# Designed miniproteins, single chains: the designs that were tried, part 88

Each design is a single chain, and the fold is of that chain. pLDDT is the mean over its residues in the fold that is shown.

## One batch from the design tools (miniprotein)

Design m3056
Fold by ESMFold2-Fast:
Structure m3056 (fold): chain A 80 residues (1-80)
Amino acid sequence: SADEELINEIFETKKISREKLLKLSKEGLLQLLERLGAVLDPETRASLLALPKEALVGFVIMEATDPNNPAGFHFELLEE
């Protein structure tokens, strides 16, 4: 899917941007969070899906750029 292709690109390059993340569906954003090591129970998943897309993107950026990420991934945030 387009979400899977974009998520794979993000993990290969270790670079994210707000523009790229906005191209993902909400489900794609949750899939990205799970690949970053987030353990999403059904209640948390439902709450995140209820957020405006921009808020969910902001949360993904926070998790992806966290130097203490438990999955050991460190992503560079690209600014325009």
Scores: mean pLDDT 78

Design m3057
Fold by ESMFold2-Fast:
Structure m3057 (fold): chain A 60 residues (1-60)
Amino acid sequence: MQQQIQQIRQQVAEAQQFDPSASRQQLVDAFLKQVQQALTQAGIPQSQIQQTLQELRQQA
């Protein structure tokens, strides 16, 4: 989980540098949607997915 949080921070920073017009919140939300889909496909329980997304959102 810590690796995913660090990866989100890095991707948001790089995306902001590439497209300064994009809001940080939009970039974070888009990435969190991808994480949710990946966890759902991995068969992780929805309660655990929601907890993970909440932690990532607070850290990003």
Scores: mean pLDDT 69

Design m3058
Fold by ESMFold2-Fast:
Structure m3058 (fold): chain A 66 residues (1-66)
Amino acid sequence: MVKEEAEKILKEMTEKIKAALEAGDEEAAKQEAIKGANKLVDLGVPEEEASQMVAEAYRKAKAEAE
């Protein structure tokens, strides 16, 4: 199921983005977001949806990291 694989990718990406932001490495956080977006597209998620999912995960990680 695309849903379970997408949730796994989003969870891993969000955790890595949060860790990078907490470490003050905004560039690493951006690279993890790009990797996550590419994995979602490779999984068959439409590019538009993948971009929205990644943007939401990034915002959530940033809010939690502050």
Scores: mean pLDDT 80

Design m3059
Fold by ESMFold2-Fast:
Structure m3059 (fold): chain A 90 residues (1-90)
Amino acid sequence: MKKVIVGVNIGDDYTSVAVVGPDGTVLALKTVDGSSPEVATEAVREALEEAGATEVERVILSGDRSVAQATADKLVEAGLAEREKIEIVG
């Protein structure tokens, strides 16, 4: 099973998502317009589907703290990541 690390950067007007394989290879990279928790959650879902990811080892969320916290809640609700695997940085 391939475990992936997901990096999410929530900017002022954009959200960037990178999915990195266990060997450090970037498997998916997506940048979308918008910085809402809903936009970020959907971008993560699409990036994981593109990467063919079967298991998420860690999610690193960076950017606005309130949006990052709301995004973490939505990722857990959507079943995309376990809460203990999500780290908010910044």
Scores: mean pLDDT 83

Design m3060
Fold by ESMFold2-Fast:
Structure m3060 (fold): chain A 109 residues (1-109)
Amino acid sequence: SVKEEQKKEGFKALKEASLEKIKEVLKKVLKENDIKISEEELEILAKAIYEASKSLDLSKKPEEVMEEFIEEAVKIAKELGSTLPEEKIRMIIKMVLSEAINAPEVLTE
């Protein structure tokens, strides 16, 4: 379906995205949702999302790809020293993923 193809394009864009493009999207979603975090936490989350995006298995069902991506990014953020509550990390990662699905071009070009 168009919705499933849109999700796959979002995951592909995220997997191909540079760290700098991921930082741009992260800054955008934080600003649009009035979420305040430190520069250190922003750097940690951007790196966690970037590293998790490299391990995306696009052969899996979109729901499974989404769940595995979110959990991997949360795990990496904690390993990198994030002090944010897990639920806040998860919420922010979901917002970045939503932006990738809705506007994949922001991550690739």
Scores: mean pLDDT 85

Design m3061
Fold by ESMFold2-Fast:
Structure m3061 (fold): chain A 71 residues (1-71)
Amino acid sequence: MFLSREDIRHRLEQLETHVLEQYSHLSEETKQQIRKLFQEAKETEIRSGEELRERMLELVRGINKLVDEEK
């Protein structure tokens, strides 16, 4: 199935909204760092499903690190 840049961007935006709602108790500084990670992901060129998978894993690792540092 063909995955468009628009579909990738939409999925990242939905995930960002969900993550920020789930972690609404975090400091504004941590939330800004999470937003920055998603912005960087949306700005990168993703050409394949494997690249999307790797980008999503990098986002999850970055978010987990920020959440753990907040605790």
Scores: mean pLDDT 75

Design m3062
Fold by ESMFold2-Fast:
Formats: C-alpha cells, sequence, structure tokens
Structure m3062 (fold): chain A 69 residues (1-69)
C-alpha cells in the first residue's frame, strides 16, 4: 500500500471514530477518484454501520482502517 493510501486509511479511521458520516462519504469519493475501491468500500461500510446504529461494528471498522495505515 502506498503512502497516499495509508494516509487515506488513517483519515477513514479517524472519521469512523468520530462518527462523521459527511467526512466518510467525502473520503469514499476521494478513494474512488484515486482508484482505491477497497478503501472506498471500507469508508462506505463505516457509513452504513453508523446509519444503522451498529456502534461495535463502527469501532471494528475504525480499528481495521488503522491497521492499514
Amino acid sequence: MDEKSRELARKIATAARNQDVDELRRLAEEAKSNGDRFLAQVAEAAVKAIENGETDLVDQIAKFAESLS
């Protein structure tokens, strides 16, 4: 994983922990524009978990994103 993808993963982890849906959606679009479909899916999964009130899943997604950085 390149440094730009690692930085994006760090931002996704932070936004997920803050439950910042708007930032996660922005980061998903940034990931798509970079051709990083995997990180886009991670950010989108975090959005869905937040919208469904799945707090434990949000924490797991954040930890997973941190592990990618």
Scores: mean pLDDT 86

Design m3063
Fold by ESMFold2-Fast:
Structure m3063 (fold): chain A 82 residues (1-82)
Amino acid sequence: MEREKLREKVRELLKTLPPVDATISNIARLLGVSPSAVSKAIDEIMEELAKRLEEEARKAEDPLERDILLSMARMAKSVLKI
């Protein structure tokens, strides 16, 4: 029920699990929640990351760095498609 705690737990697992084990289904099993709940938590994390990357791109003076940050933000947003 506490969305913030679920999001925190998902971030912790994404940071500690090997990339091959950092799947929605595996995280859902480890936390004892539904895959849809994990998917929503990941969506929230990726939306926040995309927003932060877009803000950093706005502040970037190097065009190449700006393009990289915007590309990363676009990739983060693509994860929102369930």
Scores: mean pLDDT 73

Design m3064
Fold by ESMFold2-Fast:
Parts: structure tokens; sequence; C-alpha cells
Structure m3064 (fold): chain A 85 residues (1-85)
């Protein structure tokens, strides 16, 4: 789980470096990371969808980074959901 959080944070830094137009995507990634840390499955999944949607309207380079971040958040959501006995 921490590995997925670290990956999402790294992708958020790359998104921020790509330009100010990516700032809403960065914020959505950071919201998703906080949701994972709180164990909130639905909030994490919602953030993953928002990241992908926001990225899809930007340059192909930013879109690729956003898709990777959304994938990391989606995996984090599944890990949160599967936390059970």
Amino acid sequence: LQDLINRARELARELRAAGPEAEPVVRAVEEGVRAIEKGDYFATLSSASRVALLGSRLSPEIRALADRAADALSEGAQAVRKKNL
C-alpha cells in the first residue's frame, strides 16, 4: 500500500513539473492519497476517476501521467477494499 502511495506522490510531482494546467490533476491525486490513508474506498475510487477525467482533457504527456496516477489510486482503492477477514 505505501508503495502505491509513494508512486502516486511521485506522479503528482511529475504532473506539477509538466505545467500549471496540471494543478487540478495534482490536487485530485493528493485527495486520493489522503483517502487511501483514511481507508476510504469510495473517496479513493472517486479521486482515481477524477484524475483520469481531468488528465484526458490535457496534453498527451500529462494524460499519460494522469492515467498512471489513476491506476495507482485504483489499485490503492482495491487494496483498501480487500482489507478484511
Scores: mean pLDDT 82

Design m3065
Fold by ESMFold2-Fast:
Structure m3065 (fold): chain A 55 residues (1-55)
Amino acid sequence: MPTKEQLEAVREALKKYGNDLEKITEEVRKKTGDKSWTVTDVMEAIAILIKEEAK
């Protein structure tokens, strides 16, 4: 499960890049320093953010 810092990085990148998962992945890797971060991790984080915001 993504960390709080990773979720915030994804949320910010999502606003900047929309649904460009590759650019979001690069932004998260840059902000968090987690070079192993993948598109799959981004997809999981986006799903979490959507569930939290869709109340």
Scores: mean pLDDT 77

Design m3066
Fold by ESMFold2-Fast:
Structure m3066 (fold): chain A 64 residues (1-64)
Amino acid sequence: SLEEELARVKRQIDLLTKWENYLKKKIAEETDPEKKANYQKGLADTQAERDKLVAERKKLEAEV
């Protein structure tokens, strides 16, 4: 159902938000430039994924 899909998307957004916060903390604490760059790439990828899910959530909310 649309409600089940919306609930799933909301859960995924929450998990990505928590992961984003984790990566931000790791970037702040990391002193190795290569590892820091890898965390920064991970953050950018996570933010892009979250943005896609937020757009999907808005689309699903418009159909309810």
Scores: mean pLDDT 86

Design m3067
Fold by ESMFold2-Fast:
Order: sequence, then structure tokens, then C-alpha cells
Structure m3067 (fold): chain A 100 residues (1-100)
Amino acid sequence: DAVVAAHSDEEIALMIRKLEEALELARKNKAPQEVIEELERILEGVRAREGEGLLRFAAIVGNAAADEGLTERDLRAAVASLSPEAIVRATERLLAERRA
């Protein structure tokens, strides 16, 4: 998979850490069950190095980065800069857009 091949082990580890932090925050703040399930699904896909999981996380990063005024040119830098709150908010927005 070209998407998987484009990411280093360090980048995947960072993505997993950020998703785990976002999931923990979502659960603590009693986010909608759908948001928690989406984050769990993406985390599992990223851990499995699945292209769809990586692409879905990239969409969340892009949405969150745009909301925070960050550039997407360096995905690793964007992921490192995002708060768990920003990831949860981006997940909620993307799910709302798909349901609307």
C-alpha cells in the first residue's frame, strides 16, 4: 500500500499516540458514542497500518489543522501540533458532515 509505505514507524507511533489521547479525552468528556466508535475504528486501522485508517486520520488532521490555521504540508508536524481536543472536534465535524 503506497499510503502505508509513505509513513515511517515514528510517524505511525505518533499517530497512534495522538489517537489514543483523543479517545481518552472523548471518553472522559462523554462525547457522542459515534465519535468514540469512529476514533476506535481509525486507531485500529492505523495500528494495522491499513490505508483506509491512515486516510481517515489524514482527513481528521487536515480538518483540525485548517481549524487551527496550521499548514498540512508536513503531516508529522501537523499531527505533533494538534491537541487531543482539536482531533475530537474534527472527528465530530466530519461525522456530522457525512450524516447531513
Scores: mean pLDDT 74

Design m3068
Fold by ESMFold2-Fast:
Structure m3068 (fold): chain A 68 residues (1-68)
Amino acid sequence: KLTTDEAQEVVGKGMEAASTGDMEAGAKAMKEALLAKGASEEQAEAVAEAFRNGDFDKAQEEFSKLVE
């Protein structure tokens, strides 16, 4: 389970990687960071997939399930 600060760091890294239009790099960075913080493969992939699709609303919803 992620703290709000940890979730914010993950999102920040993903957004930075995606700022050049590379959503795949952003999604991968977010997934790896989430897995490193103890999120399950399914949870990390759900966030990464939403981010990869540019669906930031859905990414926020998936994040809210991981943030306490």
Scores: mean pLDDT 74

Design m3069
Fold by ESMFold2-Fast:
Structure m3069 (fold): chain A 90 residues (1-90)
Amino acid sequence: SSRLEEQRRVAREVAEKLRKIGALINLERMVRGQVSDADLAELARVLGVSRETVREWLRSGKLPQQMLRLAEELGSEKAKERAREIEEEL
């Protein structure tokens, strides 16, 4: 049961990180209209896309829409992966 609790903790941490990154990027974009290369690299890593893709979404103002779409897709894949791990560990 501790393993299930650990997986839930990891899932919560990933969700919090995605929400925090999204909020920070949106805030920075609205206030300053720019994002650092480090922020772009971290966002690209978390979303599983290239830095060039993230830059294009920022330039076109479509980053929030694309983030929501990818977060849903990533969440679904992570949910399936975690379910399988739980079954294998049981």
Scores: mean pLDDT 57

Design m3070
Fold by ESMFold2-Fast:
Structure m3070 (fold): chain A 83 residues (1-83)
Amino acid sequence: TDLYKAIEAAKAGDLEGAVKHLEEAERRAVEEARRLGLPEEAIEALRRGMEAAIAAAKAGDVEGAIKAAQEGIAAAGEAYEAA
């Protein structure tokens, strides 16, 4: 998965690769969420988490990037269950 590749790149110190994989993960995750008919709140939660992860990765905060991505995925799941 693109998210897994982003985490692996970040852990290896490849921040450019991590950013690229996070951007691709966001694009694909949002596209798939729309295709599956997830509520807009779930899509927005996912997008916010992924954007925070990309910002953290660009700043060199590997731990913050991983945390933000995981929180975005969890928030999207919660929003989906609430819909």
Scores: mean pLDDT 75

Design m3071
Fold by ESMFold2-Fast:
Structure m3071 (fold): chain A 89 residues (1-89)
Amino acid sequence: SLDEVLERLAALLRRQGASQEEIDLWVAALRRLAARLSPEDLAVLLRLLRKVLELLEAGRTPQASDFTPEEKAALARAGPIWQAVIAEL
């Protein structure tokens, strides 16, 4: 679920020394992004985010080769929406 991904992200950011204010901004931004995506693109991006979290939690850096063409296409479609969300914060 989105809530599970956001909780895992918050825990990761906290371990990396992020402030609660910074964590709250990331969570708010990702919730706004999720609300603007199609259900299909949201499902693909949640799979992508879980993969990123698994790699980061293991101390590894995500690479382009870790992602499917479907995940990369969904990320490309989400890019302009994410830029709009960040501009509103």
Scores: mean pLDDT 85

Design m3072
Fold by ESMFold2-Fast:
Structure m3072 (fold): chain A 67 residues (1-67)
Amino acid sequence: MKLTGAAAELLDALVRNTGLSRERAEASLLTAGKMTGHGLRAAAGAAAKDTGMSFERALAGLREVGA
């Protein structure tokens, strides 16, 4: 799957800030992107904390992954 836009930015930030391989970071984002409602927001909050991104950018990235 070709990640672009906010999803690609979130993936790059996770790889840079967590030391995960790109493949593992992508798998984690795909799993989180399948969540809805409170679960999706919680995952976005965790991703924002791990990457230093704003909550809004992390949430946009996860929504693109789940679309």
Scores: mean pLDDT 76

Design m3073
Fold by ESMFold2-Fast:
Structure m3073 (fold): chain A 73 residues (1-73)
Amino acid sequence: MTVEEKLAELKAFEKEVKKKYKSGGGLRDKALTEVVSGKSSDVNSIFYGGPPSNPDILKARDDLAAKIKELGI
């Protein structure tokens, strides 16, 4: 698999992760978008109220990290 093919697969996976964990709007969906795009190192600072960490956003981050590791990029 070429680097170009790996990046295309990662982009497709980012879209699926956003779809899978999307809540229908608000700060949670904004935090999810930032995490998936690699723009936030601390998703917990974006989500206010409820538990200290949003489990769906953390799981989305972990799924993305696992895919990056799998692709070797």
Scores: mean pLDDT 61

Design m3074
Fold by ESMFold2-Fast:
Structure m3074 (fold): chain A 106 residues (1-106)
Amino acid sequence: MPTKEQIIDSAVKYFEKLFKPYFEKVAKEHGLTDEQIEEIFKEITKLVREALQRLFDGEDVDAVAEELKRKVTEILSKYLPKEVAEEIAQNVADGLRLLHRILNPK
């Protein structure tokens, strides 16, 4: 039986594999440095891990996803135009919802 930590680690790695190439492409198109991209990516993956932990603790997926979207938008709005930040943040929130469905199939 996999542990909670093993499930979360696998989910985060799956998110990273899908999100990193997309994020690097968009961020580079907007003039972010490799150092900025790496730092932001670490912050986003930390927030995704924290969101997954909250979902395992029984919090509502819609509430957690909306809070994740707000936090990611706040981080990205320091570096990117608001519309681009909001689009990336929505894709992160959608990714969290997908991970939640994979972990809780019905």
Scores: mean pLDDT 84

Design m3075
Fold by ESMFold2-Fast:
Structure m3075 (fold): chain A 70 residues (1-70)
Amino acid sequence: MKEKAIKLANDVIKRAEELKKKYPEFQEEYDRVINEAKEAIRLAEQHPVAGYARAKEAQKRLDEIEKKAK
């Protein structure tokens, strides 16, 4: 679970950084998602299941921003 949480959160951060470069008008929303994913990594060190759930929430928010950008 910890490894899955960290991997998912890092994937979200990488994708959000790439999308932030393509859609600077949503920069604040992407920064918020990046910060949430970083918090998920920190949480996963102590509570893997909770960290994974937070990483999933960050992924969901990222998907919602992408839908608005299209």
Scores: mean pLDDT 81

Design m3076
Fold by ESMFold2-Fast:
Structure m3076 (fold): chain A 77 residues (1-77)
Amino acid sequence: MKEDIKEKLDALKERMKKTKEKPKSGERKLIALGYKLGYVSKEEAEKIVTEEDFKYVEELLEALKNNDIEKLKKLTE
């Protein structure tokens, strides 16, 4: 999971650099997750990510910590 998130973040950064497109909602959540996991700096994340994206990722990480598979399914669908 940690390696998968890092790979997706690197792919997103590469795509944004080449296309100059703004990240989509799901991609912003991935960046927020990267910040919580220490792959992205707070300053870098705050330039792209909304407070709502941070809240979503906080709920996702809490569900992971509590092994709440039902909530994880709801958040990832």
Scores: mean pLDDT 71

Design m3077
Fold by ESMFold2-Fast:
Structure m3077 (fold): chain A 75 residues (1-75)
Amino acid sequence: AKLTIYSDDPAKAKAIAETIAGAVNGTVSQDPETGAYIVESDDPEKLKQAAEILAKARGFKLEEVAPGEYKLDVS
């Protein structure tokens, strides 16, 4: 499963990606074209739950773009 994090603040996006990756035992990478951070995990439910909790707590929009693929905009 994959979560893509978009932000106008790269440091904020990175911190959020690292927090979620740590919670789901996932990996963090960066898209060189968009600057977006990508979190990958073998546990789709845990990734979704961690992303939903953070989005609700901070007022961010979480969107499912494909089965097991999520987008979080933290701009």
Scores: mean pLDDT 82

Design m3078
Fold by ESMFold2-Fast:
Formats: sequence, structure tokens, C-alpha cells
Structure m3078 (fold): chain A 99 residues (1-99)
Amino acid sequence: MKLVAYVAQTEEESLAVVVDEETGIVLGFGHAKGRLSPEEAVRLALEDAGLPDWKVDEIIEVSRDEALAYEIKYAVDRAIAKHNPKDTELKKILEEAKK
């Protein structure tokens, strides 16, 4: 239950990622046009995680490339959570039934 936020800012966009350090799971991702404060960017990621009233234990400023790597991990973690390996077998059975 240790929440760490990674924040990257450019003139064009602000990115924030909230990670559970104990599990390594990316819980939420915030992306906004323009430059936000780190606190505002973190709030967007917490709202995405379904934890709007929570506070992060630490905010770490990172490069855009590092934040983008976390965005990719967030997409992968979300896909794994929605598509368990057992659901892949069920999906194959359903596709065979349609043919």
C-alpha cells in the first residue's frame, strides 16, 4: 500500500502515473494537454485509478521517456487484468462457435 507518483511535464503535455510500489502494478494514468502542476497531474492519475480521495506517499519527477514507459506498462497491466490467460481459451471457443 505504498503509492508513488511519477510525473513528466513538457510545454505540450503533462503525464502522471500512480504505482503501487509493493506490487509494481500501475494503478492509474493521467494525461493532459499543456503544463499542469505536479499535484494536478497526480490528481488526474488518482481519479483514473478510482482513488480520488487518496494521497501518494511520494512524487518523483521523471523524463517524458520514463513516463511513456510507465504508460505502456499501464496499458499492458490493464490488458492482462481484462484478459486473463483462461479468458483467451474461452475467446477461442467462442470464435470457433461463430465459424
Scores: mean pLDDT 69

Design m3079
Fold by ESMFold2-Fast:
Structure m3079 (fold): chain A 94 residues (1-94)
Amino acid sequence: MTQEQIEELLDAIESDDPLKEHEILKKIGQNDTPVHLLVDSKGRTVFDIAYDQGRAKAVEFLQKTFNCGPPKNVSAAEPRCDLVDKIPLLAEKL
């Protein structure tokens, strides 16, 4: 996940523009690659990055959209969203 994509998403939420908010919800709703499963090189989700940057509006938006809890204080390798545990392991067919 690129920093530019994350910043664009967070900026749209921060702008408090109902049109941009609706467009983001529509984009997320397509769920081609779930935003809550996208992580940066350090294993941080969009929610984790928004929380770390102090973007309160973005954090609330992500909580309402994905029902994500607050990020853990440590361990970038751990998933932040409950839904992630429901994703089966991607492995080759035996």
Scores: mean pLDDT 56

Design m3080
Fold by ESMFold2-Fast:
Structure m3080 (fold): chain A 75 residues (1-75)
Amino acid sequence: MDAEIAALIQNGIAAQDNNDTAAYNQYKAQLAAALQDVLGETASDDFVDTILRTVRDGAPAGREAARRIAEEEAR
């Protein structure tokens, strides 16, 4: 679900801001798994990194990209 993906992105950024590498890696892995469930294929590390970087930089485009992917695959 796009809401779940958005929450994972926010949790990952928060873990990075707190220098909690273990939590950051856990949320990044959960985000990759959620995207894989939607896409039916493995989400690339570059793609996951791009989403996290875009949201961190204050642009909602990363969340919108994840939402669009979820919508396309749900249809």
Scores: mean pLDDT 66

Design m3081
Fold by ESMFold2-Fast:
Structure m3081 (fold): chain A 105 residues (1-105)
Amino acid sequence: SEAEKHLEKGKEAAAQGDLETAKKHYLEALEILLEVAPPPGAEETEEEKELLRKLAEALLNLGKVYAQQGKLEEAREYYEKALEIYRAIGDEEGIARVEEELKTL
């Protein structure tokens, strides 16, 4: 999907230290996913859970970019949004990843 393409390009840019390009791609993925993902906490299909997982991934990675830029309050807000989604879908690995990032702020 277009959102997945943006997530991958964001990850590649972040790995190269290009935080502005990473941020741009994660924001584009977030915009797409917010239009198509269902609200978390309903009875969800596997396809809907995958969209929510991608949404949480975009939020987590955007939080990491803000943290690397020293924008710790913005990073916390994005991490908390990602954590809410991972908790709603029962993604224990996602929860652990966000909690680790929150501890490093």
Scores: mean pLDDT 86

Design m3082
Fold by ESMFold2-Fast:
Structure m3082 (fold): chain A 81 residues (1-81)
Amino acid sequence: MLSEEEKERLLKIMEVAIEIAEKQGKKGNKEMAELAERLREAKRNEAPESEIDKLIAEVYLKLSEEERKEFEKKMREIHEE
């Protein structure tokens, strides 16, 4: 069970992953569009942390180096507040 603070951070990280995946999907990456939909479903259904982590990891692995840097920057901002 996640603490309330851990849940808040996880939700913010999920939102970042969804935004990046949706943006890539609009550029024609169907796999990223599918991952964005799965992340949205996981968020709505309060899916297990392990499932959420796998989906976030799949998004991260499909990102370019520059997109990974942006993702990591946003993740750091979430953890440092």
Scores: mean pLDDT 78

Design m3083
Fold by ESMFold2-Fast:
Order: structure tokens, then sequence, then C-alpha cells
Structure m3083 (fold): chain A 81 residues (1-81)
């Protein structure tokens, strides 16, 4: 639904803001949360929500965190087939 898509976007925005305010250890933990959330959305068949979440987060992360998240997302997609 549109509400679910808006929730996915908002969740990604909130995570990006939290990452920007965190030290290296905090960023690592929040990236783990982001990857877990992405996996759960795909496993639940919520592919549109997962894509909105992924795109929103990648657009807002610094290059280092964006690269780490992109690699983790690729690994999740490869694992799920």
Amino acid sequence: SMEDLQRARRGAEELAEALAKSDAAGRRNLLGVAVHGYREMLEAGKEEEAEVFRETLLARLDPEDAAAFARAVDAVRAELG
C-alpha cells in the first residue's frame, strides 16, 4: 500500500539520520539493523517496500556506508535466489 511504502521510506530516512549522528561502532550496528530489515521485507514478499527502503538509504548514506550496505544487499539477494 502507499502507507507501507511511506513507512519504508521514513524508516530509511530515520536510519540514515541516526547513522550520521553515530560513531563507527554505532554505524556498524545500524547498518546491521538496515540489512536485517531489508532481508525481512524480501522474505515477506514486500519487494516494492524493500526497494524503496534500499534506494532511500543509499541516497542518504556517506560513500563508505553506502558501499557497505550495497554489498550486504547484493549478498542477501544472491542468498535468497
Scores: mean pLDDT 88

Design m3084
Fold by ESMFold2-Fast:
Structure m3084 (fold): chain A 61 residues (1-61)
Amino acid sequence: SLEEVEAEHEARKARIEALYDRWLAGETDPARKAWLEEHRAMSLRLLDIERERKIAEVKAS
């Protein structure tokens, strides 16, 4: 259902954000920090694309 897709997306987004926050807090190399921030942004963007795809599938049903 749409509600299940949204709930899953919110949970996965929170998990990704928490994971990257932990990695960034432990990182001392500025170049590695920049890479992690960019990778985090990309991961969240891919998650948003996946959410849009799943919503479209639910609406097509």
Scores: mean pLDDT 85

Design m3085
Fold by ESMFold2-Fast:
Structure m3085 (fold): chain A 100 residues (1-100)
Amino acid sequence: MSMIQSQRDSNQQQIDNILNRSQDLQGRIQQLQSQGNSTVQTLINQSLDYVNGSQNLANNGRLGINNPNSSPESVQSVVNQALDNVNRSQDLVNQAQNLI
């Protein structure tokens, strides 16, 4: 396999993992919304923004993988941003969970 194909396969796996994690986080966020005080609600709102950002970036990464005009570096950058957003969302959800 060429290096480009290996990068595409790696990026696709990361995108799938990010989307799965974002779905799980959305479920946790919905549960926390029913239990939240104002501090928890602030963390949940920030977490929702990061989850939505992660999903949008992951979908853009998928489109980039399938676009012959996209550079591997550009796709990797978008995937890395999606991963950062899902990690930030998870940290905020964990903080909110610890307050209830």
Scores: mean pLDDT 83

Design m3086
Fold by ESMFold2-Fast:
Structure m3086 (fold): chain A 83 residues (1-83)
Amino acid sequence: SDLEKRIKGIENMIKTLEKEKKQTEENIRELEERKRQLEEEGIEDPLLEVVLTFFRGMSSSTGALIEKKKKELKELKEKLRSS
């Protein structure tokens, strides 16, 4: 059914977004560790904080989108059960 196809599409979207979020979080961790090492050596990288802020923003936005898609998925599954 069209509803079952939509459900499967959203499930695939969530899976992709979760992989992307995990990769972004790994990139953030590596950049935060690099920042700590530079700070210990007394070196300032003025772009590193900008890059970190950008990736943190991306992670938050992706997380919000995942939660929105999970809510949509729940509603569609309820409609399928009621049909």
Scores: mean pLDDT 87

Design m3087
Fold by ESMFold2-Fast:
Parts: sequence; C-alpha cells; structure tokens
Structure m3087 (fold): chain A 63 residues (1-63)
Amino acid sequence: SEAEKRYEQLKKTMEKAIEQGNEDLIRQMAKVAEELSRKWEKSNPKVSEKLRELSERAREYLE
C-alpha cells in the first residue's frame, strides 16, 4: 500500500540520519512520522502505530 511504502521510506531515511548523527534531519523525520501517523490513524491503524513508534524512537535518540 502507499502508506506502507511511505513508512519504509521514512524508516530508511531516519535510520541513516541516526547513523550520521544528523539531529536536524531526525527532528524533521520525527515530525513527518507524527503527522502521517495522525493522517492514517483511521484508514491504516497498523502503519499509523509503526509511524508513532518510529517518531518515539527518534525522540528518545535526541534526548
């Protein structure tokens, strides 16, 4: 699905940002993940949950 493809793209981008220590990109990807999680909450709750978890993981890294 489109939601699953978008999630995988964000996950890969965020993992690379974390590996590189690019905090600005991590913050941007976390925000995008939160926005998409809310957008797909009703239509694709499983992907929404994965996006929420991805955003939470990014936040933990930044703290």
Scores: mean pLDDT 83

Design m3088
Fold by ESMFold2-Fast:
Structure m3088 (fold): chain A 96 residues (1-96)
Amino acid sequence: TPVLVELAPEERERMLAEAREHYLSIRPDAVFSDTALFIGRHWAEVHAEAERLAREYFETPDEAERQRLIEETPREQLASFDYDVLELENQARRAA
């Protein structure tokens, strides 16, 4: 596997958005905003899952392998791309 590099927050958010857009183009029927998929989950875990998916996506240079990755990704994990960064901030403020 390629060596992971730490990204600036702005770059990380851009990568998440790009990965999500490609996932949506291949799996348009995926329910990203299904709140049931977030019930009982820790918000930090949801965000970490979205970041992991984006990392795997960008670590996969072959377009056919990327498509396979997207197709094999469980819908529950895809929902993590639909998590609002502002909601994460709001949850952090309420927990503080």
Scores: mean pLDDT 62

Design m3089
Fold by ESMFold2-Fast:
Structure m3089 (fold): chain A 86 residues (1-86)
Amino acid sequence: SLASLDEVVEALMSVYDINGDGVITREEYRQSLLEYDPRAQTLSDEQLDAGVDYVFARYGDGDGVITREELRRALEPVYQRIKEKR
């Protein structure tokens, strides 16, 4: 069965929130991509930084971090779309 939205958020936080403080910084996100995504290791620094910039512009609330709440809000439309196909 499909995990709940909260379970998906917690799973992503466990990967990207390296220090467990409930927020994702640009540095934590970049480091997690290099550790967990083999594709990220093949990108140039410029390509990787552009991807990080995109994510933080899209999902961050202008405070320079992504909180658990911001991540939940960003994922809600995707989660609903997946649910509609069941």
Scores: mean pLDDT 73

Design m3090
Fold by ESMFold2-Fast:
Structure m3090 (fold): chain A 80 residues (1-80)
Amino acid sequence: SLEELMEEAERKVEEIIEEVEKNPDLKPEEFKERLDEVKEIFAEIEEEMLNASEEKQKEARKRLAELEKRLAEVVDKLEA
């Protein structure tokens, strides 16, 4: 379901953030597989949204945007 995919994405983003905080010298390429997995879940969320109500799509887009922002901030921190 859309909610299950969203919860999975949120969990995986949190795991990436925790890993980066524990290992500040980690480079993006060292956990590329985790990043790719999260990106695949984002794509699945976008697909599931097409079958959801307009209100649920709006909430899902907002949550997805917040997750993408958090992930981008972590990637930027690693590249700095």
Scores: mean pLDDT 78

